Designed miniproteins, single chains, continued (2). Designs and how they scored, part 23

Each design is a single chain, and the fold is of that chain. pLDDT is the mean over its residues in the fold that is shown.

## One batch from the design tools (miniprotein)

Design m4783
Fold by ESMFold2-Fast:
Structure m4783 (fold): chain A 67 residues (1-67)
Amino acid sequence: MEPKAEDIFNAAVELIREKGAKNTTNREIAEAAGVPLGTVNRLSKTLFPGAEMVVLAEEVEKDPAIQ
């Protein structure tokens, strides 16, 4: 397994455990794991083939275009 991917995944799990999936964003995961946001976005598309829509949905919900 890729060590960086595991680090990001573990950070996501920790944040979800603390705040819940609804309140956890890719940016917060990137900050917690110490990696660029782009890395988290790429990993999300690779490791969460079905869950990537959930991650995208939380970002879209905060998109100014839908407010």
Scores: mean pLDDT 60

Design m4784
Fold by ESMFold2-Fast:
Structure m4784 (fold): chain A 74 residues (1-74)
Amino acid sequence: SADKAIQYADLAVQYAQQGDVDKAQQYLRQALDELRKAGAHPDVIDSLEAGLKFTQPENLVRLARGIKRLAESL
């Protein structure tokens, strides 16, 4: 659901801020999966998923914010 995508994105921000890139990426992938289930467009999801390759914490936080904004629009 969109609400679960927001929850996973918030967890990803917490782990990214702690420097735990692996857990941040794991929760971002879970957030993207919940967006797919909520009916987000596949092309938008694929574009966001490509952002996971940029593993700097600030890039993961930016990706999480994008996921949250998309979830809030669903």
Scores: mean pLDDT 85

Design m4785
Fold by ESMFold2-Fast:
Structure m4785 (fold): chain A 79 residues (1-79)
Amino acid sequence: MRLAVVYTATSISLAGLWATVNIGRNSKLPKEQLKKEVDSIVGTARGLLAEMRRLGDPRADRLEAELDRLAREAEKVLA
C-alpha cells in the first residue's frame, strides 16, 4: 500500500541522515561532500513527508519533527 511504502522510504531517509550526521561529527571527511549528501537526503525526506501529509498519514508529524531535529544537527556539524 502507498502509505507503507512512503513511510518506509521516509524512515530509511531519516536513518541515512542520522548516519551521515554521526560520521560528520568525527570531522575527518570533506565538509563539501558531506554537505552535498546532507542536502540530498534532507530534500528527499522533505518530499516524502509532503507525500505522507497528502495521503493523510498520521505518522507524518512525528517523522517531520525527527527530520527537523536531524537537519539542525547536520547544520551544526557542517558549520
Scores: mean pLDDT 77

Design m4786
Fold by ESMFold2-Fast:
Parts: C-alpha cells; sequence; structure tokens
Structure m4786 (fold): chain A 83 residues (1-83)
C-alpha cells in the first residue's frame, strides 16, 4: 500500500468513527485505524502506547483524542520517510 493510499484509508476510518452511531462502532473504527498504523510501524513504542491507552479507556472522547494524536504522529513519520 502506498503512503497516499494508507493516509486516505486512515482518513476514511476517522470519518467513519466520527459518523458512527454507537460507542462500540466508534471504538471498532478507532482500533482498525491503530492496527493499520501499527502494521506499517510494528515496533513503534509511541503507537503501541497509544493503542494500549485506547483499549484501557472507558471514554469515547478520550479514544478519539488519542486517535487524533496517533494520526498526527503517524503522518509526520510518513512525510519524513518520503522526504
Amino acid sequence: MSNEELLKELERLFKEALQAKTDEEIRKYILKAMELMLERYPDNEELKKIYKEIEESKDVKERLRLLTKALEYFGRKLVEEES
């Protein structure tokens, strides 16, 4: 998967999470996005830490905040690789 295709899929999953009607569906899309990021960087300690914090969180707003943090971090790493 190209970096452009990966970023588009992550944006799609984030949009799905924001539009989802239940906390369970929101969590599902957030975890799918995190799994895609971890597939690209399986040994990345920051992404692993955020994934664990999302799993342990009871609050949907905190999960969305953590996903946003992960997406910002991930996007920066991809740009640095292509530079």
Scores: mean pLDDT 82

Design m4787
Fold by ESMFold2-Fast:
Structure m4787 (fold): chain A 69 residues (1-69)
Amino acid sequence: SKSLEEKVKDIREQADRIIRLLAKQGVPLDTMVRAVTTFVRDQGKRYNLPQEVTDELIKEMVERTREVA
């Protein structure tokens, strides 16, 4: 089984790929933010991450989405 740190890294890398793909396709920022937020939240539940860790990841990936768009 993967460590907490490895799970977080995997989610971050997958979210980053999603952000780049959606940005390349010209998807509106609000739609990208919703997609990334939903993805990270769902992965947090799937991996049974602490809520605090999931919330921090959502904030991080949303900020990254705004920087790429």
Scores: mean pLDDT 87

Design m4788
Fold by ESMFold2-Fast:
Structure m4788 (fold): chain A 92 residues (1-92)
Amino acid sequence: MEEAKRLVEELRARFEPLQATLADEELARLALRALAEYLGVKEEALEEFLRERGLEAVFDALAQAFREGIRGGLTREQLLELYEKRQKEIAE
């Protein structure tokens, strides 16, 4: 968990200055590929979620997944549910 969380935080910090340019699908895809490969999550599921919710939602969903000990095999629906849980947790 710690290693995966660290990778997400490192990628987020690295891309934070370029968040305005993360509307560029190519740059966003590179970040998602790295996350999918590291976490054993389906790249297709992460890419679909990015298209619907954006890059920030992907990071939030993955952060929540780490907190709940959920790894690998994540579907788009599970990513959405984790993102929504993360938003509620941040608000609390």
Scores: mean pLDDT 61

Design m4789
Fold by ESMFold2-Fast:
Structure m4789 (fold): chain A 80 residues (1-80)
Amino acid sequence: DEEKLLKVAKGLADGLIRLAERQNPEFAERLRKAYEEAKTVDELIEALRKLSQWAAEQDPRLARAIQGAIETLEKLKKEA
């Protein structure tokens, strides 16, 4: 069910935004925008991939967290 996947994705994004907000507020705003613009889980994953590349230049720890979120979302898609 796509609605359930989007709801889980929102929870993951909120957690990641809160983590990023403590470390890099600019990055948190970029992540919020990407999440708001994504209409599907696939679009969210693509937005996260782009942000991961940018984050790697700022903070490798944030890039690692984004990669973990991408893996979780891809796993949830396979299980659905």
Scores: mean pLDDT 74

Design m4790
Fold by ESMFold2-Fast:
Structure m4790 (fold): chain A 95 residues (1-95)
Amino acid sequence: SPLEEAIKKTIEEIKNAKTLEEAVKAIMDTGAVIMSAEIRMLLGEPLSPKEIELLRKLAEELRKFLEENPDLPEWLKQDIENEIEAIEKIIEEAE
């Protein structure tokens, strides 16, 4: 699905981010993924088991990114934490 491909791409962007600019782009793309998943659920379109699995992997990669990059600006850390919480909420609601 387009959502599966977007999540996979975003995971790779997070894994490969070496600069602040690349990190910001990866986090913006994560926000787009979250919005896409929320819109589908609001329209009554269920997320597939594969999409849920990929969202779980995305949340784990974001947690790892925070742990490996303690010197990130506080505003970016807060954005990442908020996105992790949003993803976890989507997964819980998709049960």
Scores: mean pLDDT 89

Design m4791
Fold by ESMFold2-Fast:
Structure m4791 (fold): chain A 72 residues (1-72)
Amino acid sequence: DLVQWVIDYAKSLGGSITRAAAELIVEHLGDDREEIKKMVQLLLNAANGRPITEAMVQAVIDGERRLKEAAE
């Protein structure tokens, strides 16, 4: 499953992601693994060791500038 691949990728970078967040990334980006990797890296940097949530993913979809607000 691509959703499981997203979860495993986040773990490979020393982070974590909720299933809902991973599902939303896949729904938004489809099978574009390069864009998924970029989004996961961006979200992990913003999360500062916290799990990536669906709200953080939605903030990135709505605009990159809102990522810091979602991470609060």
Scores: mean pLDDT 78

Design m4792
Fold by ESMFold2-Fast:
Structure m4792 (fold): chain A 78 residues (1-78)
Amino acid sequence: SEAERAALLAHLRALIAGLRAYKATTDLTPEERAIVDFTIAGLEEIAAMLEAGASLEEVEARMRELQRQVEAMAAAYA
């Protein structure tokens, strides 16, 4: 629905802003910074997809893939 699209876009924008603030105010290791940067870039891509009219199903699938990629990066750096 239009309301679901608007709510998801607002949520994505809030997450991006929070991650940028976290990166700006936290002394991150190079590995942690790489994960944060990758996550921000992925969320910006998803927000752009949603704004371009991608279906909620496509957006949700991309969000799940981004989560999987971030978890894999975190596991590799642990």
Scores: mean pLDDT 88

Design m4793
Fold by ESMFold2-Fast:
Structure m4793 (fold): chain A 89 residues (1-89)
Amino acid sequence: SREETLKRLERLAEEGDPDGVASLVEYALETADKEKVEEFLKLAEKYDAPQGLIDALKRVLETGEPLRLDRRLVDEIDEFAKKVVEEKK
């Protein structure tokens, strides 16, 4: 189920897996989960995430609309996820 998938991704993120972090960010953007998007925006600004990701997070908060991910945004999310897990070590 979607709920079980989310719990698995949250566990991977807590274990320091960048793929888990990336998948949670992608999920938040694709579902317009405002609470999660706001949380990730704060982390993105803290860890100097790519501007495209910051702009995407701000757009979802402003519009409340789900975002379709393109390859560039996925790559920016992957870069951000690696920074997040590196800083937590």
Scores: mean pLDDT 81

Design m4794
Fold by ESMFold2-Fast:
Structure m4794 (fold): chain A 75 residues (1-75)
Amino acid sequence: KEKLEKLRDEVVKEAIKTANELIDKGYSEEEILKAVREKARELVKEKYPDASQTEIDLIEFEAELAARVVYKKKK
């Protein structure tokens, strides 16, 4: 549980970083959200391979939400 929660925090931080980088490069909101979701899924699978599909989906959702907030603040 602690390990998964720590990973979630790291994934959200990477999502914010990725969103900022892609916004600066002129990518659309849809493209940014897709990239953030894909990276979140891969990071969870890599660092916590025992994660359930529900846990993966939840972390993807949180990463996407963070990216949406960043996009709205910059646009």
Scores: mean pLDDT 80

Design m4795
Fold by ESMFold2-Fast:
Structure m4795 (fold): chain A 94 residues (1-94)
Amino acid sequence: MMEAELALAREAGALLTPEELEAALAAGRTATAAELAAIAERANAGDERALAELVVRLVAALLVKAEEAEKAGVPEARAAIERARALLEAARAG
């Protein structure tokens, strides 16, 4: 596991309340590119909480894509799922 990625996930989670974190994770699972782009614009404007929300939503989106790849029979998908789950748990631990 990449320690820097886990540290970033923990820092992002620590900036959000538990309610905001779970809402961001839920929204990330169904997020469109347009929704992620809107949050990225706020983050680029210096909104630190928007940056945290973007990181959390991207982790959730990556988990969904990895789960879809596993269902499609991609052998490498399991490692991607495990990595995404580790990042998600790190965000919740922040």
Scores: mean pLDDT 78

Design m4796
Fold by ESMFold2-Fast:
Structure m4796 (fold): chain A 100 residues (1-100)
Amino acid sequence: SALEALEWEAYRARLRAIAAATPGAGLKEFTVGSAEEAKEKLEKAMKEGYTFFLVNPEPSVSQKELEEINKVVLELLKPLVEELKAKGIKSFPVHIEPVA
């Protein structure tokens, strides 16, 4: 819905603001066209010490590619996702599904 899209935009903006205001926290935002690219970019950013990620799929990415990207991203960020869930955060710092 339009409200859900606005809430997601607000969450992304808040995440960027939190990362910018937090000493030692880093936000990495990048666009990906494939699961392989997502894996390479995420692994590199994690090794560099980033803890927040905004993964944006290219508009041309197929549904199958989106599902593969989602799987790879969730597997790599599983420890962070579990920590955020434990803190009651409903939205993840990773959004890779098309806006409906």
Scores: mean pLDDT 65

Design m4797
Fold by ESMFold2-Fast:
Formats: sequence, structure tokens, C-alpha cells
Structure m4797 (fold): chain A 95 residues (1-95)
Amino acid sequence: SMKEKEEKAIEETEKAVAPLQEKFDKLTAEIDAVAGKDPKKVLELRLEGYKLMLEAAKIALEKAKEEGVEELKKAAEERIAELEKKIKELEEKLK
């Protein structure tokens, strides 16, 4: 029962985050193109990447809650807190 709920939560998360993964891949290519040429632009693109990761983590939390998988819910909540901290640090660095 619990294993089936965990597998379903993971599968539904993967399907829901697929468009975010495509955006992340494009950002990775943009970072590579400006690496060593525009340090401020690299930080701006990294910030955008962390915001995409945060959106994906929030989707994972939603799917974990829907299926009632407490371990995945806790992992997603911890990931959200970590990403929110990184986003705040980068936003302060870009001032």
C-alpha cells in the first residue's frame, strides 16, 4: 500500500515537472554561454534556476500530500526551505 502510494507520487511528480526540466536545461546552456564573460548574468540565471527548482519541489510536496506519503512530504518541505534560503542569499548578492 505505502510503496504503491510512494511510486505514484514520484511518477506524478516526474510528469508534472517535465516542463520545468526543459526550462532548466535551457538555463544551463545560457549559463555556459555567459560563463567568464558576465558574472552578474551568471548569478541572475542561477537565481532563475533555483526558482525553477523551488517550483518543482512545491509540486513534489503537493503530490506527496495527495498520496499521503509522509516521508516524501518531509523531504520536499526540507528541500523548499533550503531553496528559499539560497534564493534569498542570491537576491541579496544581486543588490
Scores: mean pLDDT 87

Design m4798
Fold by ESMFold2-Fast:
Structure m4798 (fold): chain A 58 residues (1-58)
Amino acid sequence: SELLAQAEAAEQQAEQFRAEADRLKAQDTPETQPQYQMAQDAADGARATAEALRALAA
């Protein structure tokens, strides 16, 4: 299913954004704080997209 493949791609993007957020959190500077929040939001968004695509594929 094309939708299932897209869901898996979105799950991979969520993991990448989560890894980026973890790196930014480790730096813990005022300059990285907004980037950290954006990376977390992006990870959450990608996971929501993956869940929606899996629901459509079912």
Scores: mean pLDDT 85

Design m4799
Fold by ESMFold2-Fast:
Structure m4799 (fold): chain A 59 residues (1-59)
Amino acid sequence: APLKQAVELAKAGKTDDAIAVLKQANAAPSTIRVIGNYLKDQGVDPAIVNAFYALADEL
């Protein structure tokens, strides 16, 4: 599941790999934002969370 893979990569600090997976899956901006919110709630690094929000805003 690409979305689960992106979450696992983000939790591991592999931000570029997580973003690449989301782009390859053609994830909707709303879906990417929901994942960003989930990562924020899980206490993931704000830099990683902000990268997800930035991707959602670009699409």
Scores: mean pLDDT 83

Design m4800
Fold by ESMFold2-Fast:
Structure m4800 (fold): chain A 93 residues (1-93)
Amino acid sequence: AAPLTVTASPKELRVKVGEKATINVTVSGEGAAGAKVRLYVDGQLAAEATADSNGNATLEVTVEKPGEYDAIVVAEAGDQVAVSDPLKIIAEE
């Protein structure tokens, strides 16, 4: 079976404080359809979604303070876990 993988885009996202940041997620491999997708921002759970039948999900987050944030997306399907490349969220006032 192909291993579970997850890709998130864009890799760098600039938003204003209080505006929605939208992250597009693609989950691939065995168990991708219906995989649980979580967004972590600076190690804190920020958003959750379930991948659709094509392995696609959308995550939305709003940041309350200006700054640079490190984010990752984690996909889980059964006993499989995949982690995206790191993303950067830059929030400005």
Scores: mean pLDDT 85

Design m4801
Fold by ESMFold2-Fast:
Structure m4801 (fold): chain A 71 residues (1-71)
Amino acid sequence: SKQFEADVLRALADMILGLAKIAYEKGLISKEDYERLQKLVDEMRKAAENGDVEKAQELLDEAIKLFNEAL
């Protein structure tokens, strides 16, 4: 269901933010990349909370790409 997909995407947003924080604290990513990831995760969370599964998935892909490029 779309509700379940939205709940999963919200949980993934929280997990990505947590991982980004750990990476930043360990010096693995720059402050600028961490701030960009925080913005993408916030937008992803808002999309998921509004039931916009497609937008949340697009933002998830962007966050993963940015994280991989930042590492």
Scores: mean pLDDT 85

Design m4802
Fold by ESMFold2-Fast:
Structure m4802 (fold): chain A 67 residues (1-67)
Amino acid sequence: MSKEELQKQAGDLMTAGSAALDAGDLETAKKKFQEAVKLSQQLIEQGMTKVGTAGLKQAQLGLEVAA
């Protein structure tokens, strides 16, 4: 997967997680944010440290809200 595809996927998961929170679907929100955490870690592994770190922090915040 390209860096661009990975970044888009992480962003899509963050959007889906936020939408699930708005709908009160905490289980779906947690799953989407956990997937976003994994993709953000992959972005860091591929050298996109600033983007990956920002995504990781946002996904972690989403998980806190969904808990």
Scores: mean pLDDT 81

Design m4803
Fold by ESMFold2-Fast:
Structure m4803 (fold): chain A 90 residues (1-90)
Amino acid sequence: AVDEKLVKELIDKADAAIKAGDYKTAAKTIADLLYLEKDKPSFLISAKSIINFYKNIGNEKFVQLLLEELEKRLGEKYPEEIAELKVAAK
């Protein structure tokens, strides 16, 4: 079961940080949210969705910082998934 309250709290926290220009805190908060995904396919689907959303609204700075944070945390554990996210971010 997804903890919808925790997910909403993290999304609201990330959105508030983005609006304040605190992209580093926003990137860490979204990475924490994505880390709740228990399997690689679910992680990849969720991460692609978030990256595409922010890319499409023109927030390229946040996309780059989020990708950097995910690579630092998960690059060794999910190297193929991180490589696919880099392609999606282009």
Scores: mean pLDDT 77

Design m4804
Fold by ESMFold2-Fast:
Structure m4804 (fold): chain A 56 residues (1-56)
Amino acid sequence: APTETLTVTIVAPSGAMEKAAQVAEELRAQGYTVVSVETSRDANGNVVVTLTAEKM
């Protein structure tokens, strides 16, 4: 079966990591495996968390 890749980006001034953890749990419940988590900041000072998940 083909692997499906999903990328979710969370942007928030605060609490982005906590939201990312919740999204990761939801993705896992849907049969996805979270393969990477990247964190950065945008030009407005928001925390940007990018989750990459795969469904086999």
Scores: mean pLDDT 80

Design m4805
Fold by ESMFold2-Fast:
Structure m4805 (fold): chain A 76 residues (1-76)
Amino acid sequence: AKELAGGKPVGKLLDFYYLGNGTYVAKIKLEDGSEKTVWFKGEPKFLGESKDPNKYVYELTDLETGEKIAVEVEKR
């Protein structure tokens, strides 16, 4: 995940839901153990497989800050 993030914050996806009007919300647990809620528009960008072979890594762009965050999502 960190290698694919290219210096972007890295988190684990805890929750994901659609708000409507093309807007989604992701709840992410960061490496320091803190939780962050990110609002983004459209679908996450696929970056590749994580170092953990059971996970994919996606890039989200936070609508509020414009920050790009790498998120690990479990395959199963």
Scores: mean pLDDT 72

Design m4806
Fold by ESMFold2-Fast:
Structure m4806 (fold): chain A 94 residues (1-94)
Amino acid sequence: SAALQKGGFGGGGAASGAGGTPPAIAALSPLERRVLARLAEAAGRTVPWRELAEELGVSVATVRRNARRVAAAVAEAGLGTVELSEEGATFRPA
């Protein structure tokens, strides 16, 4: 889905040609990357915490913690916004 919009997804002062993945996203754990991928697949739609927990095989508390880190990383990378609610998480692309 889609081509690269920007070389390396945009620049930061510390970046020196990082090969296309923003450092904030590259620093995510495998579980956090799976959370991001699932939210990106459902872009603009709220994914319930229970659904994420069941799909990833973890607790709701674990998913909520990982989603907070994913939200921070997405914002830092300029990829969009992750909205966290009591019901679930929503990824809004930039």
Scores: mean pLDDT 76

Design m4807
Fold by ESMFold2-Fast:
Structure m4807 (fold): chain A 96 residues (1-96)
Amino acid sequence: EPSDQEVIDELQAVLDNPEAFREAIRESFSLNPSTTEEQIERHFELTMRALRAALGFISRRGLPAYRALVEEVAEESLKNKLSMEEAMERLIARLE
């Protein structure tokens, strides 16, 4: 299992190189021909906002509280059949 510091460093690394992450999202979505550039950009922006909110939450409440919150939001998202965008927006609201 990754250490607490390794998890924090991984989140920070994405924020330090957002263009590499944008490319990774584009490559992932290229497998679905129905995906638009606007959808890719929206997913990128939501993920970057979630990462910033996550680092802020971890600094205030610690990594165990963050993990518990992510698990709670993931379970509720699956139970309520939320889209990825809806799940991300709910996570951001709980982290902020």
Scores: mean pLDDT 77

Design m4808
Fold by ESMFold2-Fast:
Structure m4808 (fold): chain A 89 residues (1-89)
Amino acid sequence: MELEKEIERAAAEAEEAIARLEELASQSDHPEVKKLVEETKKEVLELIAEAARAYEAGDLEGVLEALKRAKEVVERAIKEIEKILAELK
């Protein structure tokens, strides 16, 4: 029960981070930003697929870890995009 709640929280946090990434991406048409967003979305989709496989296997800790990794990947991309945008000004 507690682990299920942690998974729900991690999923919500990952979704929130993805929304933030998309908001930042909408502020620039720079090729470097677009490339980073596409690469990040691909990695996140792979991690979501990994979480789904872990859930099917009954590995709830693996689900939580994959979701936490997805959030970290998105947050790292957001910082990189912010750096690129700052250097353009």
Scores: mean pLDDT 81

Design m4809
Fold by ESMFold2-Fast:
Structure m4809 (fold): chain A 90 residues (1-90)
Amino acid sequence: SLLEEALRKAEEAVKLAKKSGDPLAIRAAQLALKTARDAQRGRVGELDADINLGLVRMVLGVLKLIGASEEAIRAVELAVEALELVREAL
């Protein structure tokens, strides 16, 4: 299912973000994981998902601008993909 795929991507995002040591990547990945988990429990609506997706996309833009590590950027790209799957499932 879309939500199972979102959860897997969000869990991978958190693992990569922690490995990168980048605090922005870690927070973005954790937001994606919380959102995917809350979606599986029926606790997130379209608006919440859209707001969280927007926030994570902004973090991705910032990390690219400041030349963050490849692992940090990949982690947040996975977080974006997870939230896009959450949004599609709602």
Scores: mean pLDDT 90

Design m4810
Fold by ESMFold2-Fast:
Structure m4810 (fold): chain A 84 residues (1-84)
Amino acid sequence: SLPPIDVEELAAALAPLRAAIAAARAKPDLSEEERTLIRLHEALVAYLERAPQDLETLTELSKIAETESVEETLKALEEVLAKL
């Protein structure tokens, strides 16, 4: 069983990914494909920030977190953006 997801704790966990998105957007000479990838990451972060307000989404994310490292997944997303 997972501890209850704290909205503040989730926001803190997502903060490095938000910073990586902002840094990627600031890079010169982004292609349309790279801009689309950044927008998809922004949409994912927005979805995750809204998840604590939706019990069904929280239940599904809890199941994923039981089989995946959430911290490792967030770091992998940051690394993809850092390579742009």
Scores: mean pLDDT 69

Design m4811
Fold by ESMFold2-Fast:
Structure m4811 (fold): chain A 99 residues (1-99)
Amino acid sequence: SLSDKIAQAKAQVKESMKLLDEIYEEVLKEKDIKKLTKYLFRMTAILTELYTIRRQLQALYDKTGDPEVKAAVDEFDGVIKDAESKLKKMMQKIKEVES
C-alpha cells in the first residue's frame, strides 16, 4: 500500500541517519587523515542512498498527488539538509588537518 511504502522509506531514513550520526561522532574524535577519508566515503554513500529514496518518494508523489507523500518528501528534505551540513563540517575538518 501507499502507507506501507511511506513507512518503509521512513524506516530506511531513520536507520541511515543513525549510522550517519555514529560516523559523525567518530569523525569528531579522529586525527588520522586516511581514516577521515574512509568516513567521508561512507557518509557520501549514505547521502547518495538518501537522495535515491527522496527521488523515489518524489516520483510516487508525482504519480499519486497524495498530500501524505508530499509531507514525507518535505520532512526528508530537512533530513538531507542536516546530513549535508554534517558532511560539510567533516570536509572542513579534513582540510584543516591537511593544512
Scores: mean pLDDT 82

Design m4812
Fold by ESMFold2-Fast:
Structure m4812 (fold): chain A 98 residues (1-98)
Amino acid sequence: DKIKEILAENLKKLGEQAGEPELGEKLAKLVLENPEEAILELFRLGYLEAAMRIAVAMGVRTPEIEELIRKMAEEENVEVEELEKRLEEERERIKKQV
Protein backbone atom coordinates (compact mmCIF):
# COMPACT_ATOMS: atom_id res chain seq x y z
CA ASP A 1 0.00 0.00 0.00
CA LYS A 2 1.69 3.19 -1.25
CA ILE A 3 -0.15 5.34 1.30
CA LYS A 4 1.28 3.28 4.19
CA GLU A 5 4.79 3.55 2.69
CA ILE A 6 4.51 7.36 2.45
CA LEU A 7 3.14 7.61 6.01
CA ALA A 8 5.99 5.38 7.25
CA GLU A 9 8.59 7.60 5.51
CA ASN A 10 6.99 10.73 7.00
CA LEU A 11 7.10 9.20 10.50
CA LYS A 12 10.82 8.36 10.09
CA LYS A 13 11.48 11.97 9.07
CA LEU A 14 9.40 13.27 12.00
CA GLY A 15 11.47 11.13 14.41
CA GLU A 16 14.74 12.41 12.88
CA GLN A 17 13.59 16.04 13.12
CA ALA A 18 12.53 15.51 16.77
CA GLY A 19 15.97 14.03 17.58
CA GLU A 20 14.41 10.59 18.20
CA PRO A 21 15.22 8.50 15.08
CA GLU A 22 14.58 5.19 16.89
CA LEU A 23 11.05 6.34 17.80
CA GLY A 24 10.46 7.38 14.19
CA GLU A 25 11.56 3.95 12.93
CA LYS A 26 9.33 2.18 15.48
CA LEU A 27 6.30 4.26 14.45
CA ALA A 28 7.06 3.69 10.75
CA LYS A 29 7.08 -0.08 11.31
CA LEU A 30 3.83 0.12 13.30
CA VAL A 31 1.98 2.07 10.57
CA LEU A 32 3.01 -0.54 7.98
CA GLU A 33 1.92 -3.47 10.18
CA ASN A 34 -1.01 -1.98 12.14
CA PRO A 35 -2.10 1.64 11.46
CA GLU A 36 -4.59 1.57 14.36
CA GLU A 37 -1.83 0.67 16.84
CA ALA A 38 0.42 3.40 15.37
CA ILE A 39 -2.40 5.94 15.88
CA LEU A 40 -2.87 4.88 19.52
CA GLU A 41 0.90 5.10 20.19
CA LEU A 42 1.00 8.61 18.66
CA PHE A 43 -1.90 9.65 20.92
CA ARG A 44 -0.04 8.26 23.95
CA LEU A 45 3.08 10.24 22.97
CA GLY A 46 1.07 13.47 22.38
CA TYR A 47 1.62 13.63 18.59
CA LEU A 48 -2.06 14.37 17.93
CA GLU A 49 -1.57 15.95 14.48
CA ALA A 50 0.42 12.94 13.21
CA ALA A 51 -2.18 10.56 14.70
CA MET A 52 -5.02 12.43 12.98
CA ARG A 53 -3.15 12.51 9.65
CA ILE A 54 -2.67 8.71 9.68
CA ALA A 55 -6.31 8.15 10.74
CA VAL A 56 -7.54 10.37 7.87
CA ALA A 57 -5.20 8.84 5.25
CA MET A 58 -6.08 5.25 6.21
CA GLY A 59 -9.79 5.88 6.90
CA VAL A 60 -9.43 4.58 10.47
CA ARG A 61 -12.11 5.54 12.99
CA THR A 62 -11.50 4.52 16.61
CA PRO A 63 -13.29 5.98 19.68
CA GLU A 64 -10.17 8.11 20.35
CA ILE A 65 -10.20 9.50 16.80
CA GLU A 66 -13.95 10.22 16.93
CA GLU A 67 -13.51 12.03 20.28
CA LEU A 68 -10.62 14.10 18.85
CA ILE A 69 -12.71 15.03 15.77
CA ARG A 70 -15.56 16.12 18.07
CA LYS A 71 -13.21 18.28 20.18
CA MET A 72 -11.60 19.84 17.09
CA ALA A 73 -15.05 20.70 15.70
CA GLU A 74 -16.00 22.36 19.01
CA GLU A 75 -12.72 24.33 19.13
CA GLU A 76 -13.15 25.56 15.53
CA ASN A 77 -16.88 26.24 16.14
CA VAL A 78 -17.95 24.10 13.18
CA GLU A 79 -20.23 21.10 12.73
CA VAL A 80 -18.65 17.62 12.92
CA GLU A 81 -19.89 16.96 9.35
CA GLU A 82 -18.04 20.07 8.07
CA LEU A 83 -14.81 18.93 9.77
CA GLU A 84 -15.24 15.41 8.34
CA LYS A 85 -15.58 16.96 4.85
CA ARG A 86 -12.28 18.82 5.38
CA LEU A 87 -10.62 15.59 6.56
CA GLU A 88 -11.86 13.73 3.46
CA GLU A 89 -10.39 16.53 1.28
CA GLU A 90 -7.09 16.12 3.17
CA ARG A 91 -7.24 12.35 2.56
CA GLU A 92 -7.65 12.92 -1.20
CA ARG A 93 -4.73 15.38 -1.10
CA ILE A 94 -2.55 12.72 0.58
CA LYS A 95 -3.63 10.09 -1.99
CA LYS A 96 -2.58 12.40 -4.85
CA GLN A 97 0.95 12.56 -3.36
CA VAL A 98 1.30 8.77 -3.82
Scores: mean pLDDT 75

Design m4813
Fold by ESMFold2-Fast:
Structure m4813 (fold): chain A 99 residues (1-99)
Amino acid sequence: SMIEEALRLAEEVGERVGPEMRRAADLIKEALRLAAQGPEGSKRAIELLEEAARLAVTSVDTGRMLSAVAQAALALGNHDLADAAAEQATRVYRAARAA
């Protein structure tokens, strides 16, 4: 599934980056697991994506993970999660370009 593909990407990024960046990847992985559990999980997933974006706001890798989550959510019809992930990816990319 597209969500499983996004989860794998977050795991791969987490393996390659330092401890601070791994925290953001772990939050994104947890968000994807919660979103798979239904509407209440999707609400919590959005909060975790916002926290991941704040934690690693200048990281292009976090922006890439969030963009992958947005694409996976769109493919599965979860428009609320897709919009939230896309907004956070845009925020991270803007911060990375300003740094």
Scores: mean pLDDT 73

Design m4814
Fold by ESMFold2-Fast:
Structure m4814 (fold): chain A 84 residues (1-84)
Amino acid sequence: MEEIEALVEEIKELIESSDAPEEVKKRLIELLDQLLEAIKKGDLETVLALLGEIGRLLRESTLPEEVKEKIQRLLLKMYLLSLQ
């Protein structure tokens, strides 16, 4: 769990340091917090749904492609860790 929480903080830092609109940053952070709670509860169905929504919002965002790719890699690592 500590490693997953560290990944969430790294993703939040990448989002906060970007030039994306504040509304996009706020929504991504809200979804990341919901994702962490779903992982803590072992709710795999909600985890997959939230990963899909984060991926959609990330694709539609004006974030640089390098930042999007890095966030996607961290999200994948977080998902794999949630499966043990």
Scores: mean pLDDT 82

Design m4815
Fold by ESMFold2-Fast:
Structure m4815 (fold): chain A 75 residues (1-75)
Amino acid sequence: SEIEKKAKELTEALKNKDILKVLKILAENSKEELKKILTLVDKSSIDPALFEALKEWIEGKKAGVAEKFLAAMEA
């Protein structure tokens, strides 16, 4: 399905720390679609802290959450 394809693309972008690809996926999808994509991401293949920061960014739209996610991507 399209959402499974997007989840695979997001998983790969997170593994490769491809910030631009992650930002593109976030920009091209609604909050509800992003939540669905997150349920299909392979959590075993990515840093748990990175996954949690991304989840908080999508759910909270909080100032500073994007900064925490970007810092985790640079580590």
Scores: mean pLDDT 75

Design m4816
Fold by ESMFold2-Fast:
Structure m4816 (fold): chain A 68 residues (1-68)
Amino acid sequence: SRDDILAEFKKWVSTLPPDIQAQALAWLDAVVDEIDRSDLSEEEKVEELRRAVRHIKALAQQQLAQQQ
């Protein structure tokens, strides 16, 4: 479900450094807001959320690599 996707993602984000955690949560909030304002079906919104979460995870991992 959508709630399960969000809960799992937020659990993963809690393992990140504070700066990256704040950024990842801000990206998530922006994406959720965009999806909620979209004229998509409930099923399409869940799939867009899955895609967005994967993309945010990749961006957060890229930021971690740059902080080396």
Scores: mean pLDDT 83

Design m4817
Fold by ESMFold2-Fast:
Structure m4817 (fold): chain A 77 residues (1-77)
Amino acid sequence: GLEKALEEAQRAAERGDGQGALEAAREALKVLENPKAILAAIGGILRAIGHLLEGNDALAAQDAVSGLEKALELEKS
């Protein structure tokens, strides 16, 4: 579920693992139904990819986590 994906992304972020956080965000997309939540998750993923291209795994992981946190908030609304 979405909560599990967020937990996995948070654990990846604690390790500085931007790719792991992105994989968790991709899994979250499978269970999102709210269009605003989907866009929030996609926005986080795109920002994370940008930071990975700059070599900043820590910011990439944080972008993915932030996108998923916003998606979870919107999905419950």
Scores: mean pLDDT 84

